# Designed miniproteins, single chains, continued (4): the designs that were tried, part 5

Each design is a single chain, and the fold is of that chain. pLDDT is the mean over its residues in the fold that is shown.

## One batch from the design tools (miniprotein)

Design m12142
Fold by ESMFold2-Fast:
Structure m12142 (fold): chain A 89 residues (1-89)
Amino acid sequence: SLEEQAAAAVDTLEAELPQVEELARRWLAAGDLATVERMLQALDDEIERAKQLLSKLPADSEVAKRLEALIERLRALREELEAELAAAR
């Protein structure tokens, strides 16, 4: 089902996100600004896909709540990286 597919996607992203956050900070420290800029674009695309998926899920489902929390975490990461990228320039 769509809800089962959404749950699997959320599980994968939740598991991977800490490593993605660490790698992004390491790329910034290394001066790989081009990689960080590409990551910001990927995060924007992922947030939009997640929002579209959320709109199709039952509002009271546990998966919808997890996806909302994940969207907020992705937005927070994007804002942090954008600010750090600006400071590194």
Scores: mean pLDDT 81

Design m12143
Fold by ESMFold2-Fast:
Structure m12143 (fold): chain A 94 residues (1-94)
Amino acid sequence: MKAEVEAVVAELRDRALARLREVAPDAEEVLATFEASADRALELALNQAPLEEIEAAFEPALETARRAGLEEAVRIIEEFRDELLRRLQELLSA
C-alpha cells in the first residue's frame, strides 16, 4: 500500500508540474507551494489521514495561484487534488 500511494502521488505530481511549468514558467512561488502541498498530501496519505485533511493541504497552493491571477494554474492544481483524492479513495477501499 505505501509503494502504491507513493507511485500515485509521483505520477500525478509529475503530470501537474509539467503542465504548471508550461502555463506559468516564471511563477516560482506557485510551483513551490504546489510541491509543498503535494509533499504534505503524501505525508497525510501515508499516515492514513482523512480525505478532508488531504484536500485541505492544497488550500495554500490554490490561494497562491488565485492571488497571482493564474486561472489555468488554479485549474491544474484543482484537477490534481480531485484526481489524487479519487485514486486514494479507490486504494483505501480495496
Scores: mean pLDDT 84

Design m12144
Fold by ESMFold2-Fast:
Structure m12144 (fold): chain A 70 residues (1-70)
Amino acid sequence: EESEKNLEKMLDYYLEKGVITPEEAEKIREAYKKKDFKKLMEIRNEALSRLTPEEREKFYKDLKEKIDKE
């Protein structure tokens, strides 16, 4: 579900993996509260673009596993 708890869990995971900064996490929270999914995706995509294609693939797989188990 698109609950705030799921968002915080996702952001915690991104922060633990060093994919985003605390500042980027705050911007994502703001975009989510405003239902500005375009801005949210833009910030997320920009952060993830710093990873190599292989790193992004692994990150998405790890994230899916983590969410599916919890």
Scores: mean pLDDT 74

Design m12145
Fold by ESMFold2-Fast:
Structure m12145 (fold): chain A 60 residues (1-60)
Amino acid sequence: MAELRELGRRVAAARRAAGQSQRAFADALGLSQATLSAIERGEIEPSEETRARILRALGE
């Protein structure tokens, strides 16, 4: 759970730095806005594929 919350914080921070809304960032990742919101809150564990896309978007 702590790892998911940390991932969520990093995603939210990167999105804010890019000036993107949750909807725009979710669309870029191929996710629904609701799914991205849940991931940013650490409420759900993204699939390995989704996690890879998020990390790529963060420049990791």
Scores: mean pLDDT 77

Design m12146
Fold by ESMFold2-Fast:
Structure m12146 (fold): chain A 115 residues (1-115)
Amino acid sequence: MLDLSYFLDWLKAPPIPGEPLPEVVARIAALPDSAVPDADSLDVRRVLAYLRSVSLGILTPSEEVLLALYEAWKRDPVLFNEVLLYADRYVEPLSAPDPRVNGEVIRRFFEFLRA
């Protein structure tokens, strides 16, 4: 098991130069801003902005969020890296923490991308 401190330091490293895969870009673009209508909304833009803020060192994720990110990376490191590239290229970071981004929201986001 990776040390979560090491994983956090890795997340703050600049992503490998390149463009995300067109298939991943299309999949993310096809997700609505709210992925769950008439229920607790998963704000796709907010999740991506949170990831961008973490990678820039603007926000430190909670232990719960960091664990959910680590689990997502472990299950599909290729998809995880492509999502980080997308956030780096196309997403503005959050200027402040968003309490709506939690471990469950992170898990649901990556589940929707793998569906």
Scores: mean pLDDT 70

Design m12147
Fold by ESMFold2-Fast:
Structure m12147 (fold): chain A 95 residues (1-95)
Amino acid sequence: MLSGTVIRAKGYLSGLVSNTKTLLDQAKKSGDKSLIQEVLKQVEDEKERVTKEMDRLIDYLSKTNPEDAKIAQKYRDESMKEIDKIIKELKDLLS
């Protein structure tokens, strides 16, 4: 059974990915390069912030529950990979 901390982290990351996909969809529908640039900046800034938050959580978990740390790291890496795909699509919309 996953700890409540890891379950909450998974939910947080899933919410981030879902919200970012919604922003991408809105950017695609708008066709507005200024809006697309704003969304791209927001997504890149949020990625940096969330990566730092998750790194702190993983460091904490590595000292208290190493198995939870590995699972949290996997969820972080998978979610960041999805965010990177969205960033690429946003950049492609600006080309």
Scores: mean pLDDT 86

Design m12148
Fold by ESMFold2-Fast:
Structure m12148 (fold): chain A 70 residues (1-70)
Amino acid sequence: DVDIQNIKQKIAALQKERDALQKELDQLKAQYKVDPSRELILQLTAVSLRLIGVEFEIENLKKKLAQLEA
């Protein structure tokens, strides 16, 4: 089913973005521990918010996929 395949591809792309954002967040946390700055906390906040957004998109697509496969 083309619709199922399209959703799976979109989930895979978002999962790669999530993994990249998590790695970036971990790096920023390590930097903040050594040199706590206002600029770093703002970057941490921005990346954290984007990560949350990507996780919500993945969850919604997984729910839609489950409904289509049921």
Scores: mean pLDDT 85

Design m12149
Fold by ESMFold2-Fast:
Structure m12149 (fold): chain A 80 residues (1-80)
Amino acid sequence: MKVVVRVTLNEDGTVTAEIVGGDNPEDFEVTASQGADPHTAVVTVTDKKTGESATGEVTLGPGESADLEFELGAPPLPKP
């Protein structure tokens, strides 16, 4: 399933993330935090049903936003 997350680095240095598109956004959890550098935002999206997660990073200036796309939901592995 595709999930689109908008990440904003606020002028006060805080990071916010919001799901703005994709499939079944209510089934996903998004967490955002500042990375090692003050201009790096780290975003993690978790599928609440499977526990699968994907992490992305983006570098932003204060007051800037970027959209990150994540794809979750690998097909089931066939048993031998």
Scores: mean pLDDT 76

Design m12150
Fold by ESMFold2-Fast:
Structure m12150 (fold): chain A 76 residues (1-76)
Amino acid sequence: SLAAEFEAKLSEEVDEGLRLIIRGVANSIRKTYEPSLDPEQRAELAALIERMINTMESSEFTAGVDAILAAAEARK
């Protein structure tokens, strides 16, 4: 699961605030985004998750996820 891969980063993180944010995002991905993603969109989301973890640029991550979701809706 992509959400579980994201949550795995919690084992490497010691800041409680960041851990709460990561858990919240992982839960949102699991419930809202991941069930609708194709393999290409999943790969793009995984890259965005990795970037967010490394830079803490949550606004960029959110915008990227929204774009992927919009593309998924357009393919229906």
Scores: mean pLDDT 59

Design m12151
Fold by ESMFold2-Fast:
Structure m12151 (fold): chain A 100 residues (1-100)
Amino acid sequence: SMETVIQQVKDALEELEKEIKKLSPEEARTLLNGFVKALAQTLSKLDEETRKKVLEIVLEFADRLEKSPDPVVQEEARRIKEFFEEALKTGKIPDFELPE
């Protein structure tokens, strides 16, 4: 259900946020890149209503990451935000290649 998908995404993002704080900036960037790639692929398979709800949650997550004291994490947060803002605006998930 939509509620189940939304809750799973929220839980995954909360754990990701906690894990990032334990990692070096380079490891955090790699983890974030891999997560975004996997999430975008998942979003492409969701119905429009669920996709929009998940995108809103992801953008909120990116906004929180942008407040990180780490400039590498801040830069990655901006990249994530721009990518998903475009997806929300167009209603489509664009093709992307993120460095690992």
Scores: mean pLDDT 79

Design m12152
Fold by ESMFold2-Fast:
Structure m12152 (fold): chain A 71 residues (1-71)
Amino acid sequence: MSLQDFVAQVLVEELGASPEKAREIAQKLVDAGFSSLEVVAAATPEELAKVKGVSQPTADVIIRRARELLD
């Protein structure tokens, strides 16, 4: 599964985002340099929230889910 698919799934399941909006946000995260689970899991919520469409609570959920997958 790509990081885009992972992030899009988290946004749909946890936050009720539309699939189209979720994919747009996931692409923006990859474009910002968050291209792997390891990078996402090591990031702060503040760093992820700099990406358009990602609030700090959204960033917290994405980071927690990435850490769970690496455990």
Scores: mean pLDDT 81

Design m12153
Fold by ESMFold2-Fast:
Structure m12153 (fold): chain A 73 residues (1-73)
Amino acid sequence: SEEEEIKDILELMEDKIKLLEKYYGDDPLAKEALEKIRKLIEEAKKENTVEAAKKAYEEINKIGDEFFEKIEE
């Protein structure tokens, strides 16, 4: 169902947050990335559609890529 698909995507996003916070939570860039990611998840939950959840997941991956690019130099 669409509801289950949304739930699965949201769980994937929450897992990414937990890992980022656990291992990089002391980094100011990680805190900035986490704030952006949390806002995207809230927006996706508010829209409550598969399309919105997929879009948020894609944007979260881009934020993660930007974060790792900055810390790797």
Scores: mean pLDDT 80

Design m12154
Fold by ESMFold2-Fast:
Structure m12154 (fold): chain A 85 residues (1-85)
Amino acid sequence: GLSTELPPETEAKLREAIAAILAAKDVAEATAVIRRYAQEMGVSEPVLLHMLSEYIELLTGERVAPLVAGPLKAAARRHAAVLLP
């Protein structure tokens, strides 16, 4: 599981990725955002999806399917007040 003590740079990147996924107009754009942030963070897309799903679960208590961008975007949208400033 994801620790509550994330490195500040990693947490900032996860927050930026969530904001960008929420700003995406559709699932195709959300998938492109995930690819971009995975490459920038030096991880695979499935690893980033898992990190994002665990981060959302850590903050909100909602479990998300980590391999699918659509459910991740929907969960992030439901909890935007907690996930975004």
Scores: mean pLDDT 72

Design m12155
Fold by ESMFold2-Fast:
Structure m12155 (fold): chain A 64 residues (1-64)
Amino acid sequence: SRQQIRDEVIRLTKEKMEKVDKEKEKLEKDPSLSPEQIEERYQELLSQAHLDVQRQTAQLQAQV
């Protein structure tokens, strides 16, 4: 159902965001990276996560 797809998209979004947050913590522990470099890489991770969610959402909608 459409509601099940929406629930799955919410679940996927949370999963992707949790992964991004964990990767950011790893970047913050790297002494070779400046705060500006950490922020730049974090924004790249966020952009990729959004694209992944969009792609997976389209696939889920196509299976209905």
Scores: mean pLDDT 81

Design m12156
Fold by ESMFold2-Fast:
Structure m12156 (fold): chain A 87 residues (1-87)
Amino acid sequence: MPPMTVEELKELQRKILTEVLERARAEGLIVDGRIATDDAVDLVVAVYKELGIEISREGALRLLQIYEPEGDGTLSVSRLEAEAAAL
């Protein structure tokens, strides 16, 4: 595959985060404004697969950790929304 530009990577990550948040809402995975990290990882992997891109669970976790560094086993929905809007 040709290498993606920084701009293409940012647009891809924005689309991934937006889709993950929409699916988490639709599936009732948001509890007290938070999503379990394992659920978010599964959604990231699924969305990448639909785009024809294979990503490991570790890769998905690393993607989420750069936006939500707290590492308590949950991710803030409001922070993920802010990051998606800023990309």
Scores: mean pLDDT 74

Design m12157
Fold by ESMFold2-Fast:
Structure m12157 (fold): chain A 65 residues (1-65)
Amino acid sequence: DRLARLERIQREIEEVEREHKEELEKLDEELKNTPDPKKQKELQRQKVNLEVATSLRIIGLELDA
């Protein structure tokens, strides 16, 4: 059923967005507590990688709609 599929996909997208927000908060907390510029740079790279990975997951789910 098309409607059942769309509802399932919407729920999955909401779950991915919630997970993304939680992971970003963890990385932001780590950044605030990290005085080392090199480690700050690594954490910033992790934030970029997380953003890309989450965007790809959502796009994949939307394409299945």
Scores: mean pLDDT 83

Design m12158
Fold by ESMFold2-Fast:
Structure m12158 (fold): chain A 83 residues (1-83)
Amino acid sequence: NEEKLKKIEELAEEILKELDSLKSKEEELEFLREKAEELELSEEAIEVLLEEWEEAWKKPEEVREAFKRRLSGELALEKLLKE
């Protein structure tokens, strides 16, 4: 279980770094859709994810940063559950 937690943290950090390297909301939305499709999330789940990200972009930077961290962790967990 400690090994799985470490793997989730490492994957979450990788996803977060990729998101931080992107320069626009449009690039981040494309990245998130691509990752969600890669993880075989339902279209409904993808829609909710993208809507939440769109709303986060209307909020202060701290809210966007918190959303990026939460999302990175959720995507990392989904990837591990698929393995």
Scores: mean pLDDT 74

Design m12159
Fold by ESMFold2-Fast:
Structure m12159 (fold): chain A 64 residues (1-64)
Amino acid sequence: MDELLANVRAALERLAKEGASPEFIERVGRTVRTHVRLTEPDPAAVARFEAEIDKIVEEVKKKL
């Protein structure tokens, strides 16, 4: 798994531990997806990263 996905998971889990709302977790996930779209030239890689980020966001929200 790419370092970006591991870092996103760790950051969102830390925010959840600090009492972040599900809405805030979802907002951070959207920001990361926008960053991937702007920095990754391969559309297939963008789609894969977006799917994995959505999965991480939903898993973290379920722990709240």
Scores: mean pLDDT 79

Design m12160
Fold by ESMFold2-Fast:
Structure m12160 (fold): chain A 99 residues (1-99)
Amino acid sequence: ELEKVRAGAEAARRFAETGSLEDLKKMVETLKSLSPETLKRIARLYPDASLIANAALAVKENPEISVEKVAERIYSHPDVRKQAEALARGLEEVARELA
């Protein structure tokens, strides 16, 4: 549980730093491993992270949605890197609560 949340935070930090589509794909795949409760909580409490959190939740709940397709669609969003930074902060707070 805690390890998955930390991995999600690290992936979000990396994408925020690099801005690469490959790091965005890895971030979405990592976030897909988190519980639906964690993803819904992040989307609710951190509005600046809601695009990415809801994208990961959609991939997790719908097997016809590919990580690649979702990542490509959100990659063009002008605030995607800022949202990844907000997501990293939110997941770091969740990790502190779980520790």
Scores: mean pLDDT 81

Design m12161
Fold by ESMFold2-Fast:
Structure m12161 (fold): chain A 80 residues (1-80)
Amino acid sequence: APSAEEVLAEARAFLDTLALFEGVLDELSPEERRVALAGFLAAAEALVRELEATADSPEARELRDRLRARAAELRALLEA
């Protein structure tokens, strides 16, 4: 199983990647945008589960809350 440090690093890297990707959303076709949003939602939900299983620090709680907020935003965009 990954260490708590590895999961925290992965969560931070994911949030950075998602922020960069948001800058190009308007350049994607509707189909490409839906596929990308679904992929990011699945990744965010998987990272939340990994953090809940492996880490219970203030840092882990903050990253989990941020990932949940991003997942909710991604889900809303997919359901619209």
Scores: mean pLDDT 82

Design m12162
Fold by ESMFold2-Fast:
Parts: C-alpha cells; sequence; structure tokens
Structure m12162 (fold): chain A 75 residues (1-75)
C-alpha cells in the first residue's frame, strides 16, 4: 500500500528531525562543558552507532555538527 509507505516515510522524516534537534542541543552542552569539536564528533558518532541510527538520522546529525562548527567559525 502506498499509504503505508507514505506513513513510514513521514515517521522516518520526523525521527531525522528529532535526531537533528537532539544532536544540536547535545553538541551545545558538550561544547559548554569544554569538549573540542573533534571529541564532540566522536561522542555523537559512537552514540548513533550504539543506538543503531538510520542513515537519514546519521545525516541529520552530521548536518547539526557542521552547522554548529560553522556557527563557531562565524566572523
Amino acid sequence: SMAAQQAADREAQLAEGETGKQTYDEIQALHAQGHSMEEIRKIIEEKLEKEGASEGQKTAATVALNGFEDRLAQR
């Protein structure tokens, strides 16, 4: 059923959005604690691997990491 596929796609999109938001908040907290961006990337990657995150969730987390790093480099 196309409806079942559309429902699954919506759930995946919501999970990706939630992962992005949670990752961004976690990055901010880790950075505030004095972790380097290299340490933060490792922590986030290990967490996602341990939790069995989807490729879309991993991509959302990478976008959050890159966005945060770009914001820190803002001149």
Scores: mean pLDDT 78

Design m12163
Fold by ESMFold2-Fast:
Structure m12163 (fold): chain A 92 residues (1-92)
Amino acid sequence: LEEKKNELLERIEEAAARASALEPSLTPQLQAIVDEVKKGVENKEKGVDILARAFSQAVDLAKQAEAISPKAGEEVRRLARYAAEGASALAG
């Protein structure tokens, strides 16, 4: 359980870091999504809803990022996928 949570956070932080390196203007929004995911994985009661919200925010950001940098958009989409996988894992 703890190992899977740490793996998810590591993947999300890596994707956010790569996107931020490609398009630094996205850094504040990426950090907000990463913080949201951290809250979701620590919250057993509302974690699924929190991660689902983070997923939606990441999808919207990915569309914006793709218009500026296709590679940055791909990394934000990777972050969104990880958030969705985390939500599914918490849901059972």
Scores: mean pLDDT 82

Design m12164
Fold by ESMFold2-Fast:
Structure m12164 (fold): chain A 83 residues (1-83)
Amino acid sequence: SEVEEKLEEAEEYILNRDFEKALELLEEILTNHSEEIKKNPELFRRLGSLLAMLERAREEGVLSEEQVERLDKLIEKYQELKK
């Protein structure tokens, strides 16, 4: 699935500390594929795990102010998918 491949790429970017590319890809996923994620519990779980990894990066203080704001918007959108 395109969404599975994009989530895998986002995880790789996070692990490589390329937070800019990770955020761009997660923003694309939530904009274009949110309905697919809502229908698939495994994709929803994977997205949640990636957001948790970025929250750990925030806690470490390695995200810029702009990246923190973008992460907050992603978390808000993710929580809106949670029923």
Scores: mean pLDDT 88

Design m12165
Fold by ESMFold2-Fast:
Formats: C-alpha cells, structure tokens, sequence
Structure m12165 (fold): chain A 93 residues (1-93)
C-alpha cells in the first residue's frame, strides 16, 4: 500500500510540473494561470477518489487573446491518474 501511495504522489507531482511548464508556454495572465492550476488540483483530487471529472475554462493570455481549454481527469484500472487537456479557439504563442 505505501509503495502505491508514493507512486500516485510522484504521478501527481509530475502532472503538476507538466501543467506549470505548459502554462509558462501559453503566456497566461496571472488570474487565468491561477484558475487553471486550481481546476487541475480539484480534478486530480476527484480522480484520486475514483471519480471521473471534467471542466471547461476560458483563459486569457497577456496579449489579450482567449483560449478555451477542456480538462478531464480519471483513474485507470491500475490506479494511475490520467489527465487529458484539449485546447481550442486560439493558436498557441
């Protein structure tokens, strides 16, 4: 049980690091970055509890462009957290 907990914690840390790198590349406003990170954290917590959850956000970049993102989180049969992120509406900078 302890090894599985450490693997899940490692996966969550890697997912968060990936998301932070992705957000740095998008040039989001601080408010949009905070909303995205909060949504990811909430979805990961639901996925940890065996729930499948989805959220759609409209984010603003520092140049005033808007991007719509859909984030879906679930846990697979092996207990691995899967995060699916889809971007639409604007080209990435």
Amino acid sequence: MEEKKKEIEKQIKEIRAFVERLLDGLGLTPESRERFLKAVDELIEKAKNGEEAEVELTLTTRDGSQVTVRIKAKKDANGKIILEIEFSGAALP
Scores: mean pLDDT 75

Design m12166
Fold by ESMFold2-Fast:
Structure m12166 (fold): chain A 73 residues (1-73)
Amino acid sequence: PGAPLPPLSRDERGLLGAIAFLSQGKGDVTPEDIVQAAKLLGFSRSQSIRVIRSLADKGVIDPQLADEAIKLL
């Protein structure tokens, strides 16, 4: 969980790509960017929670940032 990227599912890759797109030109990724990325992909609330939690568990995103995003869903 760190230096090498772990294997990502299609949904995880999609969410990460959408987050990167929405955070372009910004110094920091916000919880709102993560929520907006999930909405952009048409994810349900339960799907969003599952994918966000999985990315945090794999160390791809900050667990604190993931928890804040889930609270906004």
Scores: mean pLDDT 79

Design m12167
Fold by ESMFold2-Fast:
Structure m12167 (fold): chain A 77 residues (1-77)
Amino acid sequence: LEEIVEKEFKEFLESHNVDLSGLPGLKEHLEEIKKKILEALKEYKPKSLEELEKALKEHGLDPSSFKELIKGIMERL
């Protein structure tokens, strides 16, 4: 599970050409988001993209900002 989330996060950042060195605090923010996604996946065990989006909202994340990322995670689960 953690390996899938790490790989999808890396591919998401690479596809969007995100420069982590140019934005102070972005790395910490991304690590918090990654942790919340992992917690939602472990606790709720979502079977669909819509179930994962609901679980993320309950953990205080707006899934609309990460739709491509969460879709990739669900496709590899």
Scores: mean pLDDT 70

Design m12168
Fold by ESMFold2-Fast:
Structure m12168 (fold): chain A 89 residues (1-89)
Amino acid sequence: PDLAAVRALAAEAAELLRELAARSTNPQLKEGLLRHAEALDRAIAEENVATALRALRDALQDVQTYAPEDTEAIARLEALLREAERAAS
């Protein structure tokens, strides 16, 4: 497992989630994305790979549910999750 890669991918994902939250007009999606970004920040600080992967999966599900038209955001989160899962194995 490449823990440094997982940490970098989690940090990139947290920044993406904050960016998506800032431009979202849906208050439930905005709150959810900020909560997942906070979970990613905690996972990085605690070196908790399982928490980072869960936060990424939950964030992807929220975007797919509340903003399915944002195909670029979905594709970016899917790529980050795949790379993080590969680095974690």
Scores: mean pLDDT 87

Design m12169
Fold by ESMFold2-Fast:
Structure m12169 (fold): chain A 55 residues (1-55)
Amino acid sequence: MEVEVLIEVPADATPEEGAQKVREKMAELGVTKGVRIELVEKTADKRVYRITAEV
């Protein structure tokens, strides 16, 4: 079953920090595989990613 989640990351965060936020959210949802990440919104103060994953 696929789930879709939006994750907001500060624009000044490193790629590693952003990846960690995504992993934490996926763990909360019990997601273990089939992850696709897409940048949806990019502004001066934030980036928003659409995460599609399989549970």
Scores: mean pLDDT 73

Design m12170
Fold by ESMFold2-Fast:
Structure m12170 (fold): chain A 94 residues (1-94)
Amino acid sequence: SFLEAVRELLREFLARVEEVVPPDSPLMRGIRRLVAETEERIETATPAEAVALFLEFLVEVGKLAMEHLPEDSPVMKKIDGILLEAGARLAEIV
């Protein structure tokens, strides 16, 4: 289903982030919380709402990363790439 495809994008996003962000960092804990909250909200969402929720999720992850990392850090550049790729993959399934 479309909703399951969006949940798969969330799971893949988390896996990609776990490769670059330290597991016990405040940033990683915040990202895991955002993933869990977004998955719960998607359970009762329409397809259009699920798209909006996923885009909101990407924005909130970006904000959280900027609060914890210098803009020019290698980790920040990798997170920016993961965010861009996630948005592009969502566009391919709508």
Scores: mean pLDDT 87

Design m12171
Fold by ESMFold2-Fast:
Structure m12171 (fold): chain A 90 residues (1-90)
Amino acid sequence: MPSSLSIDIEVDVDDDMSVNQAGRLAAQEGGRRLQRDYGIQVSGYSSSGDDQSQSFRFAINGFYQGQPVLGRGSGRLSDGRVIGSLDLRI
């Protein structure tokens, strides 16, 4: 298994989506991919957004083979699209 993971996130969204909603969506999508593709048990997420820059950050807490792991991500809400990346060290 690689010692680190990197996941790109791109999701089309409604034009009325807030940057805080975008950050939560990115965290949920990242968590879904970690669980589906890598067998990481997601235990929770957090996110924060900045309306002025339309940027967000998020974190995903989970377990891999009983060991706690932390994924960290960031991204932007732009032109009806959530674009971000998630990095996790195992």
Scores: mean pLDDT 83

Design m12172
Fold by ESMFold2-Fast:
Structure m12172 (fold): chain A 124 residues (1-124)
Amino acid sequence: DLKEKLEQIKQETKALIQAVRSGAVVPEVLKGLSLEQQIEFIAFEGALEVGKVLGKDVEGLIEKIREKGKPFVSQEEIGEDQLLVRLTLGDLRPENLRIVPKSFLYELLEELGLLDFFEELKKA
């Protein structure tokens, strides 16, 4: 059921965000990020999984991030108006990570109709 799968993704994403807010251990690559940046990383991935379930062009979105995003080297290079994004789910290796402006990610999410899901998940 599409509705059940959508609710499962939302619940799992919100549970991860709540765990991070409660001081749960995050992967080393996320430890150097602000709490807001850690939450937005998780919320963005949740919104992409929602997009896949809804049949949105998530692959096209990831390709645009690959083209515009700065290759990840260190957490210290991530500004307050930037987000860390992984290009392939489950792979936190530096070659699979990009740093992109928040404004660019918000625009891409809005174009796919996923911005409201991202904002909902981020508030968990």
Scores: mean pLDDT 82

Design m12173
Fold by ESMFold2-Fast:
Structure m12173 (fold): chain A 57 residues (1-57)
Amino acid sequence: MQQQLQLQQQLMDDAIKVGQQQGLDAGLAYLRDSLAAAGFSQGSIDGAVESVRDRLA
């Protein structure tokens, strides 16, 4: 279970980098797609998206 939390944090960091280079929408789209592909719940995806959005805002 801790491996999944580590993956979530890594994908969030990658999404921030994408958002800084390609724009907020691109970063959030990357994050949503990557977390969904990794099997995260909708609630976890929504929380991660809000966190990344706040960090980029």
Scores: mean pLDDT 81

Design m12174
Fold by ESMFold2-Fast:
Structure m12174 (fold): chain A 86 residues (1-86)
Amino acid sequence: LTEELKALLEPVGERLAPLEPSLPEDELLALTVEEVLRAAAESEASEVVKEIAKLMAQGAAALAAGDEAAARAYAERIQKLVEEAE
């Protein structure tokens, strides 16, 4: 699970690393969410790994927006998927 998730997220990190110093935190987060969702859609990883990646991106966006209730709901769903997969 962790290795598959890392493999899915590694290309996202590589694409965003050159932009990180130049973008405001909120814009970098928005791009990170978009790139994670794209990587998940294009990835050959298992559906569980793709779903976890999408939920992580959505949870981060919710937390940044100040929606702590939504962020908590995403975190709880991620935890459940991780427990079911491991």
Scores: mean pLDDT 75

Design m12175
Fold by ESMFold2-Fast:
Order: sequence, then structure tokens, then C-alpha cells
Structure m12175 (fold): chain A 99 residues (1-99)
Amino acid sequence: MEEYIKELSEEHYKDLLKAIDKVIEEAEKLGDEETVKEAEELKKKAEEAYKNKDKEKLLEIALQVGALAARLALKKAKEKGLVSEEEEKEWLAQLEEQL
């Protein structure tokens, strides 16, 4: 039972590293230097958390990586023209009317 739990922990860590590397690759393709830096910092934190056997920290990092992936998906949709510059301008204009 303990060996099985240990192997599942290693698999989760490997999956997390793969997810981070995917986020970095996608961000680089979009020219999103901010997201690349954030993902690289999360990778460093994931390696530290794994060394410290901090399962709660690994879960926090996994959630943060998921949020970065969602942000990249939105940027990719914008680049594909699924969101128009006109819609973005209308959204910004509505925000300025509330300020």
C-alpha cells in the first residue's frame, strides 16, 4: 500500500512538470514572456515542494498551473479571431464608464 501511494505521488509530480512545460511552450509561441516567467517560477517551486514532500504545496502549484493554462487558452482564442478588437474595445469602454 505505501509503495503504491509513493508511485502515485511520483506520477502526479511528473504530470505536473509536463503540464508546466506545456504552458511554457504555448506561452513562448504566443510571445507571452510574463506567463513563461510565471510558469518557470512554478516549476522551481514544484521541484522544491517535491523535495520537501509537501503535497499541499504541490496541489496549490497544480491549481496555479491550471489557471495559467486557462489564461493562455483565452489569448489563443483572441489570436484566432474568436474575440474581436471591437468587442474588446466595447468591454474596455464599459469599464471606463464605471470608473
Scores: mean pLDDT 72

Design m12176
Fold by ESMFold2-Fast:
Structure m12176 (fold): chain A 78 residues (1-78)
Amino acid sequence: VAEEAEAIREAAEKAEEEFMARHPDADGTDPELQLEAAELLLREAPSRLTEALLAAARAALAGASPEEVLAVFRATLA
């Protein structure tokens, strides 16, 4: 778990560096730029933890309860 988190941080740093190089004035308010950043992170951090976070986030956006969101997260990590 901790080792996977560190690998994801390193991959996130690479994705962030690439994103910032393309969009040095980027802010958090443009949904299109936010989507691009998320796609770069996925390409650089393909892991069970990243998959679990996305599955949980999608469940939450679909209106799942906190219990269901946590269950999806745990199931993906198992």
Scores: mean pLDDT 63

